Designed miniproteins, single chains, continued (2). Designs and how they scored, part 102

Each design is a single chain, and the fold is of that chain. pLDDT is the mean over its residues in the fold that is shown.

## One batch from the design tools (miniprotein)

Design m7543
Fold by ESMFold2-Fast:
Structure m7543 (fold): chain A 83 residues (1-83)
Amino acid sequence: LVRIEAEPEDSPEEVAERLLEATKKNGTAMLVIEHPDPERAIEIGKLAVKRAEDEGFLASYKQIGNRTLVFVEDMKKSKEAQK
């Protein structure tokens, strides 16, 4: 599982793009967003989920305290691996 960590100075769009690139390359990826304001972490996570869904990926997020975890899976690669 590829793990991507968001830096405080990263733009939400750049974070989402890194997550999508990792998902395209590896079939699955996880994003970890740490922020002292949980609402801000959730907003960044929601943007990443939206961008992944726009690409046709399966995406979900989970909030754990001040951390937002985003999981993304390329379902097309998963289906092709079932040969």
Scores: mean pLDDT 75

Design m7544
Fold by ESMFold2-Fast:
Structure m7544 (fold): chain A 109 residues (1-109)
Amino acid sequence: MMEKLIERIKEEYPDLTAEEIRADIEERVERLAALLVEELGIPEEEAREIAEALVIGEILYALGVEDTEKERRIVEVMAEALERMAAAPDRLERVRIAAEAGRRILEIL
């Protein structure tokens, strides 16, 4: 999965190296994992797994990658989560929706 996403991102941003793309993804995962720990009290290891799954979902959704049934299901989860987050009354509820989406995507991966 990750290698395919890096190649697809590189097609959209040809000036970026695979190493730079990996570093950006890792930074996004770290930021999201920290947010899940801070706002929801999720253990660091679980938060990182959820965050990685969510970042994978965000990338698949943004690039419109639906080549496999797993990818299509992940994109559907991400689309629903983004709509729910947009309707959420506050930051804490948005973070809860993101965590739920990440867990659902982790089960699909």
Scores: mean pLDDT 83

Design m7545
Fold by ESMFold2-Fast:
Structure m7545 (fold): chain A 81 residues (1-81)
Amino acid sequence: SAEELIKAIGQKEGVLDEDGTMSLEKAIELIREKGKALGLSEEEIEKLIELAKKLAEENGGKLSIEQFQELMEEIRRLSLK
């Protein structure tokens, strides 16, 4: 599945823990890096960082694989529109 692939990539890159969570700090770094690579504005990147902070609040300061996937989908959506 896409979730399994995302988990494998994240673990290989040191972004996801073995339990499939990532720290807020790693999520922010990834958002800035991927957002810039896809041509997002600084304002769009800041919006995604605020979304990541909100998702982390729901999950004890970390992001789950599903929350990470939501962030990646939002980055893609913004890059296409």
Scores: mean pLDDT 73

Design m7546
Fold by ESMFold2-Fast:
Structure m7546 (fold): chain A 117 residues (1-117)
Amino acid sequence: SPLEEAQALLDALVANDVETAIKHLRRLLEHPDFVEALREALKGRLADWLNVLRYGSPEARFLLGIVLGLLLPEGTEKAVATYFYNITQDQEAIDNLVKGMKAAREDPEKALEELEK
């Protein structure tokens, strides 16, 4: 189900397993209800997001950005960057997150292909 794919995607991101996370996100994108599934799976997981930003790879941070870019309205990148920077104080982590958000809005499939190189 799209909810099971979204939950598996988030679990893989927290584990810093980018390859597995990409597979689940690709399957999720095949479902028209993927935005609702992502929104439901994200409930109560703020600590997991912060762990990805603090301890994840640049690739995991970029992929988290892709997820947020698919979920949040266009033009929210600056607000998201400001919010997470105030918590993490890590500009490099936030830059990778924002790059993922922008890539998702341009072409999510190309963004995922770039991560698999």
Scores: mean pLDDT 82

Design m7547
Fold by ESMFold2-Fast:
Structure m7547 (fold): chain A 115 residues (1-115)
Amino acid sequence: MEEFIEKVKKYLKNKGYSDETIERFVELFKEVYNQPDKVFIEKLKELNLPERVINALKVLIFTGHRLAALILLARYLDEGSKVEDFILKEADYALKTGRLSPELQKEVLDLLKGK
């Protein structure tokens, strides 16, 4: 867990998130990462996100792309509505293909490497 959390922190810092946002998001990661999908989904509802964003992130979770869902959640918390269309497009791609786009797959690999 600790080594994975350090990679998450490094990834978010490299993306330009503030230390405050990183700390808040790391706490969220700790709450959901090793928990059942139901716990992650309930946490999304608690964050008061638009229903279409929640539904898109649920698609990524249900298609086995939990880390991708977490990355896109981080982007939404930082960028707001500006990233919404991208999240919806990625969820649609995952729903149709069962896979991540090359762009989002790279982001997952970067997070796992702490880049």
Scores: mean pLDDT 81

Design m7548
Fold by ESMFold2-Fast:
Structure m7548 (fold): chain A 89 residues (1-89)
Amino acid sequence: SLQEEAELIQRLVKEALSDPELQAEAKKYIEEKMNEEELEAAKKAAREIYEEIKPYLTPELQEKLDSMSDYERMVVFRAVEMLGQRAAA
């Protein structure tokens, strides 16, 4: 259901935001695996992802993500992706 999807998104974003080690791992992946062109495309993708998921977020999570740069949001969303992949395995 849409509610279950919202709850999952909220949980993954909250976990990613509260895990500095996971954020460091995501940042390392970005820095080691992405060239400048890929980095620019990923920042654009992170903006689009944020706009898509924003209605499913709590006001507190929206405020936190709104305070972040495009780069910082990209790191968080990469961390969310890593958590989602682990949950699906």
Scores: mean pLDDT 82

Design m7549
Fold by ESMFold2-Fast:
Structure m7549 (fold): chain A 95 residues (1-95)
Amino acid sequence: SLEEKAKEFIDRAKQLLEKGDYEGAVKAMEEALKLDPRNVEADILLMEAYKKLGDYEKALVAATAALHRIDTEGVEVDPETRERIRKLYEELKKK
């Protein structure tokens, strides 16, 4: 299914992040979001990858997308995950 394929790309992205292949992780997460556009985990991993690449503008866009999916589109996440995204969003706004 599309959701199973999205999960495979997310799992690959996590592996690539651990190996320091941040550009590869970004590509894998972009593919995951094409298959599952409401996948907040993909937005979180994309935010982390862009932060490690020093692309704070794109990291902020990913954080904003994650918060929009949670707050506006009704995607459910645990409170700890939402707070983690919010803290990273505030950090990214500071420069």
Scores: mean pLDDT 83

Design m7550
Fold by ESMFold2-Fast:
Structure m7550 (fold): chain A 86 residues (1-86)
Amino acid sequence: SEAAQRYVEAHRKIGRGEGLLEAAKLGGKPLPELIEKGEKLIQEGEAELARVTAEAAPSEEVRKQGEQAYKDAKQEVLNYFGSADL
């Protein structure tokens, strides 16, 4: 459903944002631009998640899909920056 898709995408956005915050600390030097982008994605994702969950409680299956989307998005960001010379 559309609501289920929004729930999963909100978690994906949060995962991507947290990945960027963690990537910003790679090499021991914080990267302010990545921190700003990461924080914005987390805030946007949390706001979207609050809206969609206020409309209807997600099913157990949708919750698992959201958790997986979060983990996948975070890992994708970390893999990308972990392979770069920073």
Scores: mean pLDDT 82

Design m7551
Fold by ESMFold2-Fast:
Structure m7551 (fold): chain A 67 residues (1-67)
Amino acid sequence: GPPLSREELIELAKQAAELYVNKLMLPPDEAVKRFKEDLEKYAPGLVPEEDWEEILKAVRETAEKNA
């Protein structure tokens, strides 16, 4: 099974989105793009295929809340 639970992946997504918005000043669309690129580059296979939509939604919602 995956090393992280879905809840842990959502928390990772929220923490990354807060960093992208608050430290890198990225708008929500760029935060979503950066998160996907970073995970594909540095942690390939960490997110199960069926969970990507929910995880990217968590990034977007957190980025929008912090914008």
Scores: mean pLDDT 82

Design m7552
Fold by ESMFold2-Fast:
Structure m7552 (fold): chain A 71 residues (1-71)
Amino acid sequence: SKLEELKRLHAELLALIQEIYENGDEAQKAKLEEIVAAFSERAAATDPSDLEAVIALLKEAVAELKALKAE
């Protein structure tokens, strides 16, 4: 279900943020702050009742954090 996908993506996002804070260098942590700020701004502009749009944003955020972790 969409709710299960949302919960999974949210958990994955939080785990990635924690991992970068624990294991990342200063440059990775700075980029993490930039990514979080950019997605927070996009989330504020997104209709929270549009569950597909919220899920799409979470998927994009997770993908960007995975790429950052791989750097």
Scores: mean pLDDT 83

Design m7553
Fold by ESMFold2-Fast:
Structure m7553 (fold): chain A 57 residues (1-57)
Amino acid sequence: SSRMSSLSTDSVSRLNSLLSESTRARDNGDDDTARRLDDEADDLSRSTLDELHRLGG
């Protein structure tokens, strides 16, 4: 069983958590917090895609 697929799924779950927090921050009027979380999610998304490309061939 490949742990590489598990690691990729974990990264996606983390991205979902950041997106949920960003949405909640926007609902609360915390635009600064939402923007920060969005930036972190974007960085993780890029890193995850690079990891998947590397592992998937």
Scores: mean pLDDT 76

Design m7554
Fold by ESMFold2-Fast:
Structure m7554 (fold): chain A 81 residues (1-81)
Amino acid sequence: SAEELIAEGEAGLREISERTGIPYEVLKAELDRRIAAVGPEALAAEYRALAEQARANGNEVGARYYDALAKYAEGLALLER
C-alpha cells in the first residue's frame, strides 16, 4: 500500500539521519523539495536506477538507502491525484 511504502521510506530516512548526523526533518524536507520539482514517479525511477548502480558497484548500504528513497517517492505517487 501507499502507507506501507511511505513508512518504509521514512524508516530508511531515519537510518540515513542516524548514520550521517543530518537531522531527519532536513533530509525529509530536501526529499520533498525534489519530489515537488521532478514529480514522485520520475524521482522514484531515478532512485531505483541509482540503487541498481550502487549494487553493481558493491555498495549495498547505498543501494539500501536508494531503495528506501524510491519507496517513499512511490508511496507519494500512489497518493497523487
Scores: mean pLDDT 83

Design m7555
Fold by ESMFold2-Fast:
Structure m7555 (fold): chain A 88 residues (1-88)
Amino acid sequence: MVEELRAEIEANRDNADKLKQLRKRARIELDSIELTLELYMRKKKVKNIDELLAASDESTQKQIEKLLQTKEELKRLIAEIDEILAAG
């Protein structure tokens, strides 16, 4: 997913309409991850990610860490698209 989005951004740096579509796709994926993390926090009755990690078993911690990594990568891709669009 992230690697695929990154490749499409590189292939379409000169296509503003395609970059806007890719930004929308990245935002939808980011929102999905944020909703998943919020659901985990609600289910565990915790207020933040640090409390969620502390309340989770090892397998769940690894899954949450992967979601957090993907979230940060998607934020970076959105920022990169915004920079390309601002430069054009």
Scores: mean pLDDT 85

Design m7556
Fold by ESMFold2-Fast:
Structure m7556 (fold): chain A 70 residues (1-70)
Amino acid sequence: SLEELLKEAEKKMEETGLTVTVKELKESLEESGFDQSIIDKLGSEYADDKELSLVEVSKIIREAAEEQKA
């Protein structure tokens, strides 16, 4: 199923140890045209050097996109 494939992909991403820092995520959001207020809010919640998994990054980007549209 699609759900099983998604879980397998998430597991592989975690196993590769690939992470993105909050600073890098903030830069990507700025390049994507997100409002500075959303970027500043993310920075207030997390330290810039905090490492996030690719799964966590995807979730944060989705939540930020929803907040910007609201």
Scores: mean pLDDT 71

Design m7557
Fold by ESMFold2-Fast:
Structure m7557 (fold): chain A 77 residues (1-77)
Amino acid sequence: SHMQEHVQGALDAFAEIHNIPRVEIPADYTGNLADIPADLPPELRSMLYLIRSVELSHGLPVDGVADEATREALRAF
């Protein structure tokens, strides 16, 4: 889905900015950062919560969209 693609883009941007290994979202995750499933791997769940926290702290929509605003917020984190 487009939401999954956008969240994957945010994860890719986070990994690139912080020089960490790329992590892929599972196919059964909707990509909605407002609804992070408890059954996701802990490492992926932690990264999604960090992206969500960064978006909330900068007043951005909690959507994981890898636009310029999200990338700037991730760099500032």
Scores: mean pLDDT 68

Design m7558
Fold by ESMFold2-Fast:
Order: C-alpha cells, then structure tokens, then sequence
Structure m7558 (fold): chain A 66 residues (1-66)
C-alpha cells in the first residue's frame, strides 16, 4: 500500500545519510540497501568486506507514523 511505500522511502533517505557520513569518515565502500518485503523492511549493510541483514517489522514503523 501507499503507507508501506512511504515508509520505505523514509528508510532509503536514512540510508543515504548514513552512506554520506561513512564517506566523510573515510569508508568509501560502506553501502546500505533498503527494501520493503511483505510486512518487513529489510536493511542490507556492507562494510569492510562484511554483509549484515537487519529485518524490522513494517507494521511497527507504520504504527509509529500512522
């Protein structure tokens, strides 16, 4: 739905800010990918050759903003 898309957009903006701060700190290979997946928002973080995946319930995000 529209609310899920807006939540994903906000999360992507946060990821961009994180990547910019990482570049300023001398970590040019720091990357964050954000996607909506069913009832979850998935964050895929790459840094220093490592990859982490964080899953956050989209319903919790929507309740906080709805």
Amino acid sequence: GELGEKAAEAAKEGAKRFEEEARKAGLPDFKVEVRAEGDEVVFEIEALGKREVLRVPASQVLKAWG
Scores: mean pLDDT 71

Design m7559
Fold by ESMFold2-Fast:
Structure m7559 (fold): chain A 67 residues (1-67)
Amino acid sequence: SPELTALALEFERLVREGEEVVKDAPEELKEKFQQAAVEAARLIGEGRHEEALRLLQETIEEVKKSL
């Protein structure tokens, strides 16, 4: 569906954004984002797409506040 395609593209965009944000961050923040990305992928696999995107968005904002 167009909605699922849009969610998949947004997921990919958020993963790339998070990777750029943590690129030069301390290892702990890189690991935090990596763990969130793994959990978000699990949620996508369960059909919980909105929760996965929310998790990535919230983790990116937390990492930004910690930099």
Scores: mean pLDDT 85

Design m7560
Fold by ESMFold2-Fast:
Structure m7560 (fold): chain A 81 residues (1-81)
Amino acid sequence: MTESTEEAERRLAEALGVPVEKVREMLERVQKREVSLLVEMAELGEEAGKSIEELKELLGFDFESDEAFEEAVEILKKTKL
């Protein structure tokens, strides 16, 4: 990990209102393509007033480059999270 990653983790933690350690775990699970984690992120983002698109920008992450995240986005659209 880099210093920019730590800063992004802190920013996301502040935006979601959760500890940095939780964000770090979530980012590791995102990299492992855990679809269920994106659902949790969307729920936390909604509580903090952040959209899934804003969370993508904060992470600097391109969902289109990862098939698992494309599937998760479709699930989120259907569940209206």
Scores: mean pLDDT 60

Design m7561
Fold by ESMFold2-Fast:
Structure m7561 (fold): chain A 85 residues (1-85)
Amino acid sequence: MTEEERELLRKITDEFVAKLRADPRPLAEAVKAILEELDKQDENATPEERRIRAQAFTAAALRVIGDEIDAELKAQREARKLALE
């Protein structure tokens, strides 16, 4: 990738992370809404634009999902401590 493409990828990834975190809907619904919007844009996008957006969204989704899983595991650990005390 060019330096410009790498900068664009980082910017788009950060924007998707912000959108997913700001969305008050369940994560699955937020992800679905963004994917539907990307599908509409892909009809008029170049292959390079589609690839960059797909990579950025995948990276953003994995980051948000990772944070959600960590939060769930932490909550489960806290619940187990309370049950044992």
Scores: mean pLDDT 74

Design m7562
Fold by ESMFold2-Fast:
Structure m7562 (fold): chain A 70 residues (1-70)
Amino acid sequence: METDIAIGLAEIYLGVANIDKKRGNYEGAIESYEKALKLLEEARQRNPSPEIDALIEYVKKKIEELKKEL
């Protein structure tokens, strides 16, 4: 339950980050991706899975790409 809540909230932040990125708000997108990353890392600590690992790597890559645009 706790892990599922964290994943759900992370998905919300990923959605917000994608909207901000599409609108050119790279700073806001980075903040939302960082919030999602924290939640995904907490979820991984409780219940590790390949899907969570893939999402963490995806989010890390997006943060690095956006930082290059600033």
Scores: mean pLDDT 81

Design m7563
Fold by ESMFold2-Fast:
Structure m7563 (fold): chain A 57 residues (1-57)
Amino acid sequence: SMKVEELKKGVEEFLKKHPNASLDEVVAYAVELGRELGLSESLAKTLAIQLYNDFLK
């Protein structure tokens, strides 16, 4: 969905701007952005964890 892609892009931009951010900080950002986009906290957390792990490789 468009809103999920917007959340993904927002989290990817956050990771690029804050390369030393902890997983907890990335999850907190994703949950707040997801709330603004009308997405569930569970979806935002799952996506944030996946993107965080992918970014560290």
Scores: mean pLDDT 86

Design m7564
Fold by ESMFold2-Fast:
Structure m7564 (fold): chain A 77 residues (1-77)
Amino acid sequence: DLGTEIGRAAAELVKLAGEKGPQLLNRLVTAALSGDEEAYQAAVDEIAALMKTPEEAQRGREVADRLAELVRQLEAS
């Protein structure tokens, strides 16, 4: 179920981003759905900037990109 996969990716993003997770999740999803590439990149960069290590920053980018892909797939359905 696509909704379940979106929920799992969103939960991982919130866990990685901590206290700012819900706010960044909302910004990322809104930018992805509106096709606002500048706002999308800004949200991804903010998520990465919250991480303490390069490995965590890369994981944050990967989860954000996966979530955006899943959300766009849901909209196309």
Scores: mean pLDDT 81

Design m7565
Fold by ESMFold2-Fast:
Structure m7565 (fold): chain A 114 residues (1-114)
Amino acid sequence: MAAQAAATAFELASKYAEKGIEAARNGDHQKAAEYFEKASDYARMGAELARAAIEQGADPVAARKMEEYFRLASEYARKGAEAARNGDSQKAVEYFELARKYAELGAKYAREAA
């Protein structure tokens, strides 16, 4: 089911955001950027799957909430990756905490819609 697949994609986005935060705190800016790009990609995939769920007759309100949170998770993960590449570990961690929070919210709504 598209909603269940979206939930899985966002759980992966959240896990990669956590790994990125850890790498950034350890000063491994290259690894942090790589993990955050993966988090962003999974969040975008989840947003696409949320749209597919609407097409398949899921609750449009729940699906729109999933899409919104997934887009926010992707955007903050990208900002975090950019901060990590620039060596700004503090900003990278802040953006990835936001990305993780929104990914977890997206996953919650996806699971409830499944």
Scores: mean pLDDT 76

Design m7566
Fold by ESMFold2-Fast:
Structure m7566 (fold): chain A 62 residues (1-62)
Amino acid sequence: SAMERLLRLLGAGRYEEAARLLLEIGEEQGKTMLETLRQAFGDAIAAELERVERLVEELRRE
C-alpha cells in the first residue's frame, strides 16, 4: 500500500522519495496520510514529517 511504502521510505531516511510519493498519490490523500502518521506517532516523527512536507512544497514550485 502507499502507506507501507511511505513508512519504509521515512524509516530509510529517503525523504525526497517520500515527498515524490505524496505528490503522486495526490494532495488530499497525501494530507490524510500525513495526518494519520502524526496521530499515530506524535512527536516521535514530527521533524521528519515537517521535512517531507517542506520537500513536497518545494517540488510543487517548478
Scores: mean pLDDT 80

Design m7567
Fold by ESMFold2-Fast:
Structure m7567 (fold): chain A 74 residues (1-74)
Amino acid sequence: MLEEIFELIEEYVEAVYAGDVEAARRTLERILALYETLSPEEQERVMRALRVGSEGIDAGLSREEVIERIREEL
């Protein structure tokens, strides 16, 4: 489950960098649905990964750099 959510977060980042707004929104909806089924500890890891991803995108990091930082949270 947690690994699946991290794969979806990577898909979300890829969609954002591709400019695919619909794919990004759909992937985020799937992440949020799965997030509700996680333990509090796993939810904190997912929230950190999403924050790190968003901060990296906003800072203008490359797609590969953002994905690498997200993987460090797993």
Scores: mean pLDDT 82

Design m7568
Fold by ESMFold2-Fast:
Structure m7568 (fold): chain A 94 residues (1-94)
Amino acid sequence: SLEETRKAAIELLKEMRDLVRKYSKDPEVAEKIVKALEQAIKALEEGNFDEARKYLIEAGKLVDEAEMSPEEKRRVIRLLTAAAILVTAADIES
């Protein structure tokens, strides 16, 4: 359902937020990514899928710049990709 799909996307973004805080060597870059993810979560809670996508794109760009190992970046990007798929699915169901 739309509600279950949206909640699943939010949980993936919360996991991504926790991993970014754990893995990023630069606290300033980590904070920027976390803020983008928190804005994406808020947009999803409000049903604003266009705004959510905007912040997911911003978070992805910031992750690319972040000082993380290649394995850590892969884990973070995997969560972002899964969340983006769920956001698209939720938007189609709405």
Scores: mean pLDDT 87

Design m7569
Fold by ESMFold2-Fast:
Structure m7569 (fold): chain A 116 residues (1-116)
Amino acid sequence: KKAEEIKKEMLGVKRLTGSGTLKTFTQEDLDTARGKLEALRWYLSQHDVPEAELDKLAEEFGLTEGGRILLRAWLRGDVTPETLKEAIEKSKEVDPDEAEYFQELLARLEAGRAAA
């Protein structure tokens, strides 16, 4: 599975997270919705991934429809407050951990807009 390959490459390697923090990904991190999404965000930034592969990756990582929405937005370079609000709405009843991560991203994006 592609997800297994990505997880293996992320283990023990320091990466700049979506929050701008350098950290070493652990197996525990990669078992959380947050860690999965941060690993996928890094992978999409390093590789030219076809949109057809996103659906497979989302299924293999066990992401919700909200997670899929965010992956497509990252691939397109088009992460908006509207996109994150939709992702939250789709995930909040299915995976609260994914919804919490999207809420954090939304807060950072809105703070960045207010500061710029």
Scores: mean pLDDT 73

Design m7570
Fold by ESMFold2-Fast:
Structure m7570 (fold): chain A 60 residues (1-60)
Amino acid sequence: SELYEKAVENLKKRFEEAIKSETDPLKKKAIENGLKIALDMLKERVERGQLTKEQLERLG
């Protein structure tokens, strides 16, 4: 889904910007782990049909 791909890109961008702005190595690792969890949860919700087209459009 193009909407899912845009949501993934937007999520990655937000977390990457947060990682670049963080100076604490432990906090950077926590943000990186948070991105992995957020991506896994987004994929699961899309695959289970838990997100509407409108919700996906808002994320991308």
Scores: mean pLDDT 82

Design m7571
Fold by ESMFold2-Fast:
Structure m7571 (fold): chain A 80 residues (1-80)
Amino acid sequence: MPLLDLAEKALAARFPAAEVSVRRSLAERIVAAAQGDRERLLALIDTLEARVAAQPDPAAVLNDPEALERLFAEAVRETP
């Protein structure tokens, strides 16, 4: 699917330290939350990147699926 490929590529570029399985799972959730809207998909990734970067240990968050899931949920709530 075009949006899934876009999400996987964007996440690989912005979160290269995250494991492939983590990026794949996150890409699928971002695509579902975007509801076919490419602009919303990119906004969600931008919001998530900013939230990860604001954490005291961004690298640890990228390797913690539960912490990453929490930040993703927050990004979805903040994205219109």
Scores: mean pLDDT 79

Design m7572
Fold by ESMFold2-Fast:
Structure m7572 (fold): chain A 96 residues (1-96)
Amino acid sequence: MPKTKEELENEVLSGVLALVAAVGRLFLKHADLSKEEDRAEALALARRMLDLAERNRETARREDVLAAAEAAARLAEAVGDRELAERARALVEELE
């Protein structure tokens, strides 16, 4: 089926959100959050994931936006950023 440029861009964006969510889960599994460096990276990743999910909530597949938001929430919770965790959880609840 021929796809429009917009449809292809939306599919690529959904794939990026799914990939970033998977990277976030792997980081959380293997990172040593007792280290300041790993906590800083986790926080930066969580913020970037949530910003990407929020900006694309209407254009990317709902399941991929949800996966990125859930990964962002888990990372924010793991590093103790309450504001970011609450913001990510609010997006998860809106998408359910």
Scores: mean pLDDT 82

Design m7573
Fold by ESMFold2-Fast:
Structure m7573 (fold): chain A 84 residues (1-84)
Amino acid sequence: MSFGEVLRKFRKEKGLTQQELAERIGVSQQYISNIENDKASVNGQTLKKIREALDLSDEEFQELIKANVDVGVQDLVKAVERVT
């Protein structure tokens, strides 16, 4: 799944609308919609706010980060959890 698909999954599992998530992290609902449709990138600060707003466990947050780095070429976060 893409980063946007994983974010949408967790948001729905926590019972939040795009507007409610946007309000919790201090961004527009349109920005959340763009992230969930893989049309916008997230920086580390926004990613931390998403974790706090969704009350993600370390394992859930790692799944979200892993989805982001599946298309990235320079992040070692996925390698830390799943080294082959």
Scores: mean pLDDT 73

Design m7574
Fold by ESMFold2-Fast:
Structure m7574 (fold): chain A 80 residues (1-80)
Amino acid sequence: SAAKVQEAIERGLKAIEGFEKTSEKIKELKKKGKSLEEALEEIIETDPDESVREAARILLDMLRGIDAAIERSRELKALE
């Protein structure tokens, strides 16, 4: 049980570090005129750090999920 707790803590810390690094890279790419989606796609394809790529994938999936929900809401409204 202690080993599972330690592994969960280590996974959590790596995830936090990945999100922090990804956040900084997003800021740099946005300063270059890229959209949030374009910045995330570039990080996923080009970044040598797997924790950064994983954080970017999670953020992109969340963004696409929000976009899909908005589009579905528009489709339902068009049926009125």
Scores: mean pLDDT 77

Design m7575
Fold by ESMFold2-Fast:
Structure m7575 (fold): chain A 99 residues (1-99)
Amino acid sequence: DEVKKIVEEAVKLLEEMFNEEFPEYEISEEELKYWEELLLKYSALPPSERSIRIGAAAGLMFYKLYKDKYSPEEARKLALQIGALVAWKAEELEKKAEE
């Protein structure tokens, strides 16, 4: 439940960032659900809101840089995977800093 709430907020952040950087491109409800499901699938631990936001930003930056080198579908898939990995790495570093 808490993880789902954080993932939903991360998806909203990605939508907002896409609207700012790509005002002509709107993320469909089906795409948002796909992003949410994929983020949940990669979560072994409930990441903090901050870590998810960092991951979302990294994923969007990857998509922005590489969308022309890959198909849009492949670029989105890779962006989500990179975003998820960065979110988990940020969470790991944050936990180590608290110890």
Scores: mean pLDDT 60

Design m7576
Fold by ESMFold2-Fast:
Structure m7576 (fold): chain A 90 residues (1-90)
Amino acid sequence: DVTVTGVNGKLLKVPADPESLLRYTSHGELVPHIDAILALPRDTQLRVTLRDRNGNITTVVTTLDELIEALRNQEAPFLGRVIVSIEPLE
């Protein structure tokens, strides 16, 4: 299990599988897109948009495999932020 920040700032323990990590780290916002995201090649460059508690937006470019590993390990800049979107880079 991995500890993530919930909608109201409470800490939640969630399963460490990729679907659960994306579901809970996005507060459910990515749910309609999770299957499509996880079907991408693992080396696909992604633009990940994050929102912190104060509403500040941060953008990170990473691969799908690096993203899942960073979420599993609770790495910065993902710790304490919500994923609001994930977009493949073309």
Scores: mean pLDDT 78

